Designed miniproteins, single chains, continued (3). Designs and how they scored, part 87

Each design is a single chain, and the fold is of that chain. pLDDT is the mean over its residues in the fold that is shown.

## One batch from the design tools (miniprotein)

Design m11023
Fold by ESMFold2-Fast:
Structure m11023 (fold): chain A 91 residues (1-91)
Amino acid sequence: SAEEAIERLAEELAPRLVEMARKEGLEITEEEAKEAVRAAARLALRMSEEQLEEATRIAIEEARATSSPELAEAHEEILEEIRRLALEIQA
């Protein structure tokens, strides 16, 4: 189911978000990170394939412009995983 897939992704990506936040001097809980992934995945599922591709591109460009190269790369990986899940569920 979509909810089960979203929960698996949240569990997979949450430790990565916590580590990214830590590198920026922010402390977030694993549960806060999971909720962020769940929210992003649910938003992505409401988008068409075209809207999702454009939103992902914009978000990656913003991360590259505003973050360190290492953090921007991690953001890109997380965004692409969320995009992939949304497209798989919509297929």
Scores: mean pLDDT 82

Design m11024
Fold by ESMFold2-Fast:
Structure m11024 (fold): chain A 76 residues (1-76)
Amino acid sequence: MLDEIYALLARIEAAIAAGDWAGALAALAELRTLVSEPSLLALLDRIEEAIRARDAVRAQMELGVLALKLAVDDVF
């Protein structure tokens, strides 16, 4: 599950870097099906809002927050 989540995070990041906003939203929708925790869903909502605004800097920052949260939760 975490490996699949990280693969989807990498796809979202690559899509944003390429300016492929539709691809980023599609990968985010797949990621949303793999998470059920309210705190993670709230982060996904913020990432989606940044992608829809086409704010690459904000989208990448929010992705970084999500990745850090997943890494911290995986270590403990």
Scores: mean pLDDT 80

Design m11025
Fold by ESMFold2-Fast:
Structure m11025 (fold): chain A 77 residues (1-77)
Amino acid sequence: MKRAEELRRLAEEAYAQGDFRTAASLYERAGDELKPVDPEEAARLYQIAAELYRKAGDFDSAERAEEKARELKAEAE
């Protein structure tokens, strides 16, 4: 819980600095940490990561993150 919270804070900092790729990676990591505890929140973090990867020009990473979010939403219900 504290780890995911810390990762989210770092991701926001990276975003503020314009490091979209680093921010996306940190949001994805935060989603990974929350997956076993809160899959709905994890799915949202993956969606944010996908958007940031796309802004950074990493379309492959954006696709994977979006697929992870989709899969979790389907698993939740």
Scores: mean pLDDT 82

Design m11026
Fold by ESMFold2-Fast:
Structure m11026 (fold): chain A 69 residues (1-69)
Amino acid sequence: MERALERLLEKYKDERIVELEKENHKKLVEMAKEALKLPEERELALRATGEILREMGDALEEILELAKK
């Protein structure tokens, strides 16, 4: 996921996108930490990871549209 985002950022070289990328990474790490706090609810932790990936995909699409403006 992150590697694909980094390749996209290389194409645009947009400072604004770099700032959004940092916030996105922070959120990802934060949610991963929360998932790890629920070892007894492993299914929930895996679900949360999947949702993070989906949310990052949606955010990427929004960033892409903003970059075209």
Scores: mean pLDDT 63

Design m11027
Fold by ESMFold2-Fast:
Structure m11027 (fold): chain A 85 residues (1-85)
Amino acid sequence: SRIKEIAEAATPSVDDVIEALEEMARLFREQGNTETADALEEAARHVKAGDLGGMSLALGRALRASDPEDQEGILTLAGKASQGL
């Protein structure tokens, strides 16, 4: 899945995590999954603000609103964000 590819390509750096979250949000929006897209955009804003708690809650919402095949990619990116931030 493209979502998984984006997550696997990201390093656990702030800039890469933000870029990956915003690219994932764009793809979910194009697919009509506005709930996951909005949550990923919220997660990116929290990363920019240095708010790891807010990022974690937003990623949890994104995960709940996504299909199982995309959840693996979101979880991979969440792990990288938690290790690098």
Scores: mean pLDDT 85

Design m11028
Fold by ESMFold2-Fast:
Structure m11028 (fold): chain A 88 residues (1-88)
Amino acid sequence: SLVDRLLALWPAFVELMAAEGRLEEVEAIADQIVRAIEAGTEEDKAALERLLEDMEELLAAHPPPADPSEEARALAERIVARLRAAAA
């Protein structure tokens, strides 16, 4: 599913954002994803598909660091749990 594809990329995305000092943006993006999943409209689905494409492009251009921070890993795990709960 689209959500499963987003969840698969999420840890690498969070680690990249942490390396750039942008963890606050990660939480805002997670809130947006949760709302889009819960609303379930065609517009929300299109927005999630675009976000997935943007994340894939960003990670291809800027691979995450080889030694991820514990803070970024913990945040990624919390958000993955939240996104899975919203999709259930």
Scores: mean pLDDT 78

Design m11029
Fold by ESMFold2-Fast:
Structure m11029 (fold): chain A 77 residues (1-77)
Amino acid sequence: MSLVDEVVESIAAGKHEGALKFAEIVLSNRSTVSEEKKKEILETIREGAKRVEEAKTEQERQDAVEELRKRLEEILS
């Protein structure tokens, strides 16, 4: 399973801490990703998790999850 799929699925399931720990472990093994990008990815995950948690409607929650997925895919390209 890709980093993006695992993180997004965990956040959608309410497992925000698990998603962050998984991302930290995966990124620690990726020498091709700069330290700046690693920080950006982790910050993006934290912000995305908060948006999903704060969503008041199913549509807002779905939009927050999709936005997180898109941003992570763009960063990891």
Scores: mean pLDDT 79

Design m11030
Fold by ESMFold2-Fast:
Parts: C-alpha cells; sequence; structure tokens
Structure m11030 (fold): chain A 85 residues (1-85)
C-alpha cells in the first residue's frame, strides 16, 4: 500500500496545483499498484473501494470537476492511510 499512498499523495499535489495531466497519470499508477495488491492481500474489500474512488476521481477530471476529483481522491487517500496503520 505504500506505493499507492505515494501515488495518491502526488495526485493530490498535482490537483491542488491545477496539473490535471500529472494528477491523471498518478491516479492510473495508483490503480496499477492496487491491482497488484489484489493478488496478495486477504481483505480485498478496501482495495476495491479505493479503486472505485480513484475511478470516480478520473471520471470527474475528464468532466472538468476538479472539486469532485479532489473529494474522491482525499477519501481514497484516507482509506489507504488507515490500512497502513
Amino acid sequence: LEAVREALAKAEEALAAGDKEEAREALLRAIKELLKLLKKVKDKKVILEVIGLILRAIGDLLEGDLEGALEALRRALELVEEALK
């Protein structure tokens, strides 16, 4: 989950800076890392929920909804940080 946390944190920084392209690339990297984790972890529910939130953030970015994208991203980051505890 550490690589996912790093990717999500980078996406949040990019969105705050208005860099939609960097944010999208970071979100796609987070999904790639989460898909790797699905093969290794016992509890898949949290990972699937995080993937769903990231897909929502990407959808919001494609529609130009920066606030919606940030809200979904922050929720995903919160879940990942809780799972790291």
Scores: mean pLDDT 79

Design m11031
Fold by ESMFold2-Fast:
Structure m11031 (fold): chain A 65 residues (1-65)
Amino acid sequence: SFEELLKRLAENPPSEEQRAVLREIAEKLNTIGDGIDKGWEEGRKAGLSNVEALEKGLRLAEEAA
């Protein structure tokens, strides 16, 4: 799980360089999340079902990754 990964990092704290990489990963994850939210809202506005709106969000997230 994400929590287990964070715990392992806390037990073996990363270097400054590794923390910079982790920040870059976090920024990419935020961009992926933005894609999901955008696709969901656009899908809902277009009258798609909840499942279809979520699928649209996942597709935009894949394009952002």
Scores: mean pLDDT 74

Design m11032
Fold by ESMFold2-Fast:
Structure m11032 (fold): chain A 101 residues (1-101)
Amino acid sequence: SELEEELEKLVRESPSELEAALKLVEKAIELLEKGEDIETAVGLLKAAMAVVIKKTIDDDEEALKKLKEAHARLEKIRDDREALLELGREVREELKELIEE
């Protein structure tokens, strides 16, 4: 998705990648709660999860593996709004903890 690429660039170029990712996941949660633009919400969750993986895993090979696993998980629950919302809230809590460190 072109949107996913632009969001990844935005996160990478942000002075605070973690704070940018937090805004992305909060927007995804908002869209999911409203039942609006689920495709955009999924893209935002992918971008936020990529930042969490990048910041928590130092090995590039393991990070890439975890990113592929995260994308696969997200695709499996793509049509389950409740599962996407639960995942979004989980990622939001992870990002808040990382920002506090």
Scores: mean pLDDT 79

Design m11033
Fold by ESMFold2-Fast:
Structure m11033 (fold): chain A 91 residues (1-91)
Amino acid sequence: MKEEIEKKIKEALEELEKRIEEYEKNGDKDAIEEVKTGVLNALKAAKKGVENLPSHRTKEEAEEEYEIALEIAKWVAKKYGIEKELEEALA
């Protein structure tokens, strides 16, 4: 399971990096801002999923989604210098 999560994170980051490189190549600042906003919103949603665990969902599934969202958000925050926004999303 841990190795499967690490693989999912790696694959998601590789796909995201490829998309960002294309946006940067085209000078699409709006698409880059949408990526930043999207990863922070996904992190907030995953965190709420863990905190408010629905009766039909396992704690393990919610925690896995949170770990994936957190690692993606950390990578984007470091790349674009939005670590403060990441901290605010986790508060």
Scores: mean pLDDT 79

Design m11034
Fold by ESMFold2-Fast:
Structure m11034 (fold): chain A 90 residues (1-90)
Amino acid sequence: APAPEEIERAKALTLELLRTVLGLPEARLAEVQRRLEGVKTIEELTRILARELGRRLGLPEEKILALFRGEEPDPETLAILEAFEAELLA
């Protein structure tokens, strides 16, 4: 199992990702931060990240979780991800 310090670092990195990459507003980041306070596993953290990413991209949480499992996205999901990646790299 990961050390408590590893979980805390992962939480901090998740919040920074949501702030810098997904561009979440401060009110939404505060809500996520409160939710993260109860998180003790990487699985729980991954589910929270999937939910926020899905909300930002307009995709169901389960589609994002499937991607995290290494499953091939459907063409519509892939197009959304490619458009988002192009936006971040522009």
Scores: mean pLDDT 78

Design m11035
Fold by ESMFold2-Fast:
Structure m11035 (fold): chain A 92 residues (1-92)
Amino acid sequence: VGPAGALQLAIEASRLARRSPTPEAAELARKAARYLIEAMEHSINGDFESALRYLRKARDLLLQAARLSPDPETARGLRRLAELTDELIELG
């Protein structure tokens, strides 16, 4: 249980990046989406240790993007994705 969840979170992180009013928050959300794709690829290849490392990196970037987002709705969305990423880490 991991690759499909990581892909869905990557799609949502990319959507929030496009909606972010600040370039800094958008870049962090885009980087988190890339790390979620890396986690998915490593999970598909059976490298669960690397998958978990990329999920942790993505979570930290999503939280950082949320802190830099002046829009409360975007910040809430980014924090929610970080929470869902933590759930994948616990279930993996």
Scores: mean pLDDT 83

Design m11036
Fold by ESMFold2-Fast:
Structure m11036 (fold): chain A 88 residues (1-88)
Amino acid sequence: MEAAREAVDREMHERLGAIQREAASAPSELEAVEKVIALTRELVAEYRRRLEEARRAGDEAMAAALEEKIAELERQIAGLEAEAERLR
């Protein structure tokens, strides 16, 4: 369980770092936030697909790790959506 969680945590950290770097090139603050939201939603979709695969394979440790990270990413998206509305 710990190994699966650590692997997903490292991957998520690296992917979010790449998303932030890509968004930093946006011409406006609103566009930067909207780009982070779009790319983070793509990451959530990928993790949900992997979660279904883990559940089908009976990999409970991986499934639990992915569920935790999906919930974390969804909370981050909600915060970013609120920020985007404030910037509009």
Scores: mean pLDDT 84

Design m11037
Fold by ESMFold2-Fast:
Structure m11037 (fold): chain A 100 residues (1-100)
Amino acid sequence: LEALRDAAIAAVDAFAREGTALARESNPELAEKVAESLEQLRRTAQDALRAGPAAVPGALTAIDAAKDIMETTLSPEAAERVQAAADAARARVDAYAAAA
């Protein structure tokens, strides 16, 4: 269970880093604001995962909010890559929830 939680936390961190990098590439003028928003949502999702399986809906909501920010900010090509990273993070969170 702890290994699944740690994998979910790592996947959320990877998603936030990918999103920040793609924002810098696609929209440098908004990159700092996007990075700040993604950092807050990353912390919210990871704190929810650390709180336990009952808080998983909060983690999923934070991932979805981060995805929405990216979809409105990035080029279509960059948004596809962010969607893949978001789907990977969500899959790890779902695996943790299912095992708990």
Scores: mean pLDDT 81

Design m11038
Fold by ESMFold2-Fast:
Structure m11038 (fold): chain A 95 residues (1-95)
Amino acid sequence: MDELFEKLRNSQTLRERLIYETQLLMEQYRQGRISEEEVKRSLLGLVGYAARTHDLSTTRELVEEMLKIVEKYLSPDFVEELRREIDKILDYIES
């Protein structure tokens, strides 16, 4: 966890920072330090932040990279639920 936290702190790009932040969240979840609800809330926050700082196509690419990390730790059904909620947020922002 400390290594991922240090990489996040020293990140040179927003893309790299978001990916490392996602990885840090999943490691905390794997260790039982945070709940699935906390993971979901934090990931939706990161998606919202990305959508405000990047164009929609770049944000969707970042979301797919984040979900690939999440898929290693959470059930397929939970990942599909997250993907649907993220898509609703991004569609609402685009509208």
Scores: mean pLDDT 76

Design m11039
Fold by ESMFold2-Fast:
Structure m11039 (fold): chain A 50 residues (1-50)
Amino acid sequence: MIIKAKVKKDYGFVRPGDIIDAETEDGKLIKGKTLRSGSFKKGEIVDIEV
């Protein structure tokens, strides 16, 4: 599932509070697989919240 989600941690290329397009696994919003958003590479896994 693709959602708008807020980044939880600082990864250097995104900061906490940035809104990204993220693919969630099993409907959990705690960790998401990234789509290309900002400086993210597609398929990277980042801690997210909504």
Scores: mean pLDDT 54

Design m11040
Fold by ESMFold2-Fast:
Structure m11040 (fold): chain A 91 residues (1-91)
Amino acid sequence: SKQKEINEYKRKLSEKFAEVLDEYLEEHPELSPEEAKALKELADGIVVIFNNSKSIEELKNNLLKLLEKFEKEYPELKPLLEKLKEVIEKE
């Protein structure tokens, strides 16, 4: 079913996103308050997109737009955001 395909894709993305984020946090244990706030807002935005996307294509497009927005607002997060983009493009 369409819902089963979306749920399976969300599961795989969530798993890979968690791996990327855990690696980033291990490499950057001393995040600034600004970076920590940006990461929380990014995580909240991802959850909203996951909950409101009706197709895999819509989910991918909205996630890529969110990541591009954050790259412009928080250029210091670019290495993390590029890794997340690669996950979306591979899956």
Scores: mean pLDDT 83

Design m11041
Fold by ESMFold2-Fast:
Structure m11041 (fold): chain A 68 residues (1-68)
Amino acid sequence: SGKEALEKGEQLLVLAVILAAEGRDAEARRSLAEGERYLKEAAKQGAVTEEEAQKAIENGRRAVEEAM
């Protein structure tokens, strides 16, 4: 469901930041990419707006870069 995709996407973005803070850059980037895919799917299913999904993705990208 879209709600499950949203929850998974958010969890993957949080994991990406943790992995980046641990210096696990390749794993952080993979988790970030998967989180982005789930958030886009959640928006497609109407669980979140496309604008809200894009803001979450952009915030996640910035958090990962800052944690590296």
Scores: mean pLDDT 88

Design m11042
Fold by ESMFold2-Fast:
Structure m11042 (fold): chain A 85 residues (1-85)
Amino acid sequence: SAARKRLEEALARLEELEAKLKEAVDAGAAPEEVLELGKKAAEALREVADALAAISPELEALAEALRRAAEQAVESAKKVAEALA
């Protein structure tokens, strides 16, 4: 289904961005780069949440939890960026 395909695409994007964020942190990348990758990963996580909610109303609680996790991911990325500065 289109909804399943969107979920698969959002999950793949999230996985790629998480890998890039890890590589950037491990390589000692500039704080602003770490923050931007963290924000993009959070955006991808929100896309996963939206795709899940579109599949079934029963997944809305999970979608809300993922949206909250995305907000926490941005906050964590800011703290990591501050630590690297």
Scores: mean pLDDT 81

Design m11043
Fold by ESMFold2-Fast:
Structure m11043 (fold): chain A 67 residues (1-67)
Amino acid sequence: DAVQQSQQRNQAIDQARDTATDLLKKGASKDDAVKKAADIIVKNSTETPDRATFIATRLVDQQKKEL
């Protein structure tokens, strides 16, 4: 079910965002935050590594602007 896959992806993205935000607050680099966030997305969704990295980069850039 595409709806269930979208829900799983959204949950993975939320986990990745929370993890990236925590890492950035602790002084981690953008590259480290992106790598960790992308890994969470790949492990918890059907996203490819390339797409997960793109999503993670967008999340980290967004969080850096909010911090």
Scores: mean pLDDT 80

Design m11044
Fold by ESMFold2-Fast:
Structure m11044 (fold): chain A 92 residues (1-92)
Amino acid sequence: SARDEAINAAIEALGRLQELVDQIEDEALQRKLRVLIKQTLDALREEDYKTALALVNEMEDLVLRSDESEELQKQLLAQLDKIKAALAKAEE
């Protein structure tokens, strides 16, 4: 279904986000993002797209406030944007 395709796209983007998070040198930020990724996956499994979106927005805020390189921030934000787009499609 279109919803299943959207959920799969969100899961794939979360997987890519997790790989990028492994490149983060700020251990506190890395730990927080790992927890939020896990919570987002749990919310997707429960079809709680509103909670998933809130968690993605929290991750976006943390990335934007971080001292990580501009290139890493752009890559992290690109995956977060893909997750947001997939969540919007899943709600249709």
Scores: mean pLDDT 89

Design m11045
Fold by ESMFold2-Fast:
Structure m11045 (fold): chain A 58 residues (1-58)
Amino acid sequence: EKVREAMEKLGVKEGDVGLVSTAAAEAYGPDAGIRAMINALLKGKEKVTAEEAAEFAK
């Protein structure tokens, strides 16, 4: 939910991996941002939703 709120403030439904990593870091801290980025890249995603970003941040 916190990642969704951060992305909604930016006016986007989906974000590039870098934008999503930033939103995850804002919501859960820098380690979560790094995890979200690594997991998105491992799944070959250039764009992810807020829900996917929150899952990848775990």
Scores: mean pLDDT 68

Design m11046
Fold by ESMFold2-Fast:
Structure m11046 (fold): chain A 94 residues (1-94)
Amino acid sequence: DFTRQARIDFARTLAAGVLEAVRNGDLEAAKEIIDRLSRILGVSPEIRDELLQAAENKDIDAVREALRKAFVEAGLTPEEAQQAIDDAEAFAKK
């Protein structure tokens, strides 16, 4: 059970994990985090598969776009989704 704020914070954590795993070439970790994100946020199989494909291709821009779509589908506003990705991107580059 997530409040709106807790859901945003959790989405940021999961997005950071996906970006970090993809950048590190850890496809197994990326797949596990994507499965968790898809389950918790109620992401469609189509968006989940898009995320998996982007991760396998190590296409960071495609991963960011698929994560944005997942957040919007999960009921975050476009602004909240973009902010979550921007925060995740900053954390993943450390």
Scores: mean pLDDT 79

Design m11047
Fold by ESMFold2-Fast:
Structure m11047 (fold): chain A 74 residues (1-74)
Amino acid sequence: SALIAEAERHAKLGKEYYEKGELEKAAEHLRTAGDLYAQAGDLVRARVAYHEAGKLYEEAGNFEKAKEAYEKAR
């Protein structure tokens, strides 16, 4: 699936930004991966990606986006 391939690309970018300490960018890429996994019908990987995005938004101090990501992970 093109959506799954794009989701995996964003998940990889999220990890790379996390390793660079760019938490907000890492979270945005993981949220995008979650959206793409959800569009592809892969709800398990979508929930994992949203949960990881929520954690990184929280670490970045963006509690509003963290809450939104955690709500999507339910």
Scores: mean pLDDT 90

Design m11048
Fold by ESMFold2-Fast:
Structure m11048 (fold): chain A 67 residues (1-67)
Amino acid sequence: MEEPTGHQLEEAARKAYEAARKALDEGMTPQEAIDAGVKAALEVPGVTEEQARSIARAVVNALLDKR
């Protein structure tokens, strides 16, 4: 089982953050923002759906705390 590199996880988190922030700024629900973040994180090679979902949830929670 191949684990993504630290750099790939950082890229996935950055992409998820950008996608989730845009979704929330456009008035989408937190769940839609999570889905957007998952989609963006999965664009990074080696990232699993479970990792992408975990990253997206953490990012959306952090963004909601700043609203």
Scores: mean pLDDT 79

Design m11049
Fold by ESMFold2-Fast:
Structure m11049 (fold): chain A 107 residues (1-107)
Amino acid sequence: SMETEKAIKEFREEIEKLVEEMKQVEAKMKALGVPNAEEGAKGQLAVEVAGLAKKYLEKYKDDPELSIAILREAKRWVERHLAGDPHGETLIADLDEQIAELEKKLA
């Protein structure tokens, strides 16, 4: 639906903003000599993406199909940008569980 397309577009735009914010945080941490800056930034980004997905699920709690679409978009993003990172792998598992629970409600 047009509503789903709009929600996915807004979600993508918010993720892109989070990515740019985390790049700035990582760069600042590296400039200050903070150890494990990249790993820390990736972990924080995973937390922020999970929080954003939760916010959208609450907004669209009465639309399980749209909620599944948001979770699938979040998963695609994590697979693309946090592949092989332990924080990313944990988030993918959590997203898969949430998708499965919502799909079961639609069956």
Scores: mean pLDDT 85

Design m11050
Fold by ESMFold2-Fast:
Parts: sequence; structure tokens; C-alpha cells
Structure m11050 (fold): chain A 109 residues (1-109)
Amino acid sequence: MWSEEIEKLEKKVNELESKLPSMSIDEAAKEILKLGEEVEKFLRKAVDEKKMTSEQAQRAVDVANRLIKLAQEVIEKSKDPKVKAELKKAISRVATAAILLVQTTLELE
């Protein structure tokens, strides 16, 4: 289960990675925050429902890690402390959800 939702998130991360070099820092930050909220919500739902396979969880964690990497790059390039703070909070939320998913999936598979 979850394969179709994971595929949609993978596509969104791929599109963001492709567009990032042509985006302003402000545009990149907004897109990362939007996708980060979507990824966090998906990961938390997966943790709650406890129906994700190890393969699906690995793909979901890969999406989360790729998004975290993009957010870190934007944090490094941004000069706005408010933008940096919001991205750091988003990274923390996504990372926490991904860790919980790994722990839950390893215990139940």
C-alpha cells in the first residue's frame, strides 16, 4: 500500500530539484515549505496507519532526505533569518516524522 502516494511525492521532489537552479531563494524556500508540509503530513499518516512495507518506507524516507538536503542548501544561501528559521523548523518536523516511520516499520515488518 501507499505506492501511488509515494510516487506522487517522488515526482514533486524530482520537479523541485530540476527547477531549483532557476528559482530565486524566496521562491525555493516557499516551494520547499509547501512540499515539506505535505511530506510531513504523509509520513505522520503512514506512522499512524502502520500498513507501510519496508520498501515503501525506504522510498518515503528517501523523499524526506532529498527534501531536507534541498532545504539545507536554501538555508545556506538565504540571508533572511526568518526564512532560515522556518526552513529549520520544517526540516525538524520532516526528520522527526521520517525517524518515527523507520522505527514503526522495522518493528512491524
Scores: mean pLDDT 83

Design m11051
Fold by ESMFold2-Fast:
Structure m11051 (fold): chain A 59 residues (1-59)
Amino acid sequence: MLEELRRKAEELWASDDLRDQEKAGLYRALILLSQQDIPGSDAAAVEAGLRARLAELEA
């Protein structure tokens, strides 16, 4: 799971598309969140927000 997010972030970061660059930032934020020792409710809320924004960009 984490390796897939990292791969996507790297691919999108190399893109010339501004939308892809924003997606890369969101994937990197998800990776950082997964590596933090954060209370589940707080982490879940942040993750939901990041994924919602990513879904908007992918639509």
Scores: mean pLDDT 73

Design m11052
Fold by ESMFold2-Fast:
Structure m11052 (fold): chain A 107 residues (1-107)
Amino acid sequence: MTAADRAAAVQAALDARRAQNAAQLAARDRRISLSHLFARIRDLVRRIATTPDPAVREQLRALLESIGMKPEVIDKLVDIIRNSKPPEAEKKMSEILNEHLDELVKE
């Protein structure tokens, strides 16, 4: 075995450990980012449900569609806000957003 072969093996082990640590940090940061994304989506949906201006509603719907939300999901979230009291509305919205998490994250 050459000294270069041993150096390469040690470097590969260090790189593997760094990649594992980076993946754990990225997973944590992704969870925090998803929490912020969900809060932002809920805020935008509340604005759609409460605004009297149809032009503002269309702009906010277009923004949610641009981040990968399907129109039927947006309509379902708006309906929850209109037909449920705030504590129940927040719970139901979070459940729907979690069900569609893969669609929001894969683009």
Scores: mean pLDDT 74

Design m11053
Fold by ESMFold2-Fast:
Structure m11053 (fold): chain A 100 residues (1-100)
Amino acid sequence: VVQDITQMANGMSIDTLRQVRDVVDDSISVSQTSTPQQQKDIVISTVDDIIRILRYHNSPPTVIQISQQVRDQVRTMSSDQQMQVMQDMRRILDDQIRRS
């Protein structure tokens, strides 16, 4: 999943990267006070918001497809694994923004 997230981020414009990073940051903050079931709902909602942002910015179809694959992978994970993925996503997005 980390490699898929990296490929997705590489295909994003700087404006898309910043909007996606902000959504991820907000979701991590909310998740810190949430139950495991609420965390799962938050994580799936976050990925859905990311897909919406990608579509709004006319991201390449391959990037949108990768984001949907990430959604499918994340949905089957435990809440601990989902939170780790959110932290990894934040790091990858921050790194990509710094390189841009």
Scores: mean pLDDT 84

Design m11054
Fold by ESMFold2-Fast:
Structure m11054 (fold): chain A 68 residues (1-68)
Amino acid sequence: MLSEEEVEKLIEEIKKSDEKTQLELLTEFLMKALGLSREEARQIAQDIKNGGVDFADFIRRLYSRLKQ
């Protein structure tokens, strides 16, 4: 599981990255956080993007819930 420091670094990297890189970073996070395959994680990352959800907020909220 990613640490809080790793999650914060990921969020900062997402904020300064282009759209393609943001999707790849979110995909990697979903694979590590949820144990998904790359294809499953990529599909979910795309669905989150298409829903207009802020990636930084999504990552923080999901990580907080998974750490319980």
Scores: mean pLDDT 79

Design m11055
Fold by ESMFold2-Fast:
Structure m11055 (fold): chain A 68 residues (1-68)
Amino acid sequence: SKEEIVQKAIELAKQATLAYPEDHEFINKLKFLVTEILTLYDNNASIEEIEKKFEELLKEIEKGKKKA
């Protein structure tokens, strides 16, 4: 469901923020992507649009891990 994707996005971003608390650029990118996901959800966007933004979040987290 859309709500499950939103909950996963928030939790993953929170975990990544706790893992890399000094990477302000990374944290700000994650906050921005989560805000976009929340905005799509609030505007009743399609599940496909929300999933696409969630994939962007996953890719950004993966990039952060490779730099650390």
Scores: mean pLDDT 81

Design m11056
Fold by ESMFold2-Fast:
Parts: structure tokens; sequence; C-alpha cells
Structure m11056 (fold): chain A 70 residues (1-70)
């Protein structure tokens, strides 16, 4: 269960770093659906760090949208 969530977390992070926001959103949603709170929190924190580093508000919106629908 958590091993699969970690794979989705990695895909979400890689997608966000490459600017593929749709893939980042889809994979983050999967992390929240199947992952433990620890894995979900780590994925969210890493995505927020990328958003801050890149100054990309679209990544912040991806995180916000997924959290609102969960």
Amino acid sequence: MDEEARKYAQKAIDAAESGNLEEARENLKKVLEVGSPVTATAAIMLLLAIAIDQKNEDILEVVREVLREH
C-alpha cells in the first residue's frame, strides 16, 4: 500500500519539476487515496518546496485543489 503511494509521490514530484501540472495533480491525488498520512505529508511538503523554489503559483493551486477534493 504505502510502497505504491511512494511511487505516485515520486511521479508527482518529477512531474511538478518538469512543469507537467496535470500529471502532478493526478499522482498527488493517488498519494492521498492510497498513502499513509506520513507519505501524503511528505509529498505535499516536497511539492510546496518546489513551488517556492520555482516561484510557481500553479503548483500551489495543484496542491490546494487536491486537498479540497479529498
Scores: mean pLDDT 81

Design m11057
Fold by ESMFold2-Fast:
Structure m11057 (fold): chain A 96 residues (1-96)
Amino acid sequence: SLDEEFIEKAKTAKTVEELKKLMDEYIQKRYNIKLGDKYPLGLFTDAAAIIGKGLGVEPSAVVLAVHIADRNQDGYLDEEEVEEALKLLLKFKEKS
């Protein structure tokens, strides 16, 4: 399945750039939408949960990372907020 493919790809990811590329590809393939400069919170959270499984990050920690990154609480993540969320996921992997 697409989810299994991206879980496997995420297992070897070590950088924010690699994770962001996986997130963008997953959202494009799963939802067939063209991404703009902002990510709808629900779509980003769904993709982060799949990538987080590959990283070995607990689902609750993925949700926490996304909520911390959504600083303005507007239901969208911009480029900087996305990078912050992915940095948190990598740090949670390091502590596992």
Scores: mean pLDDT 79

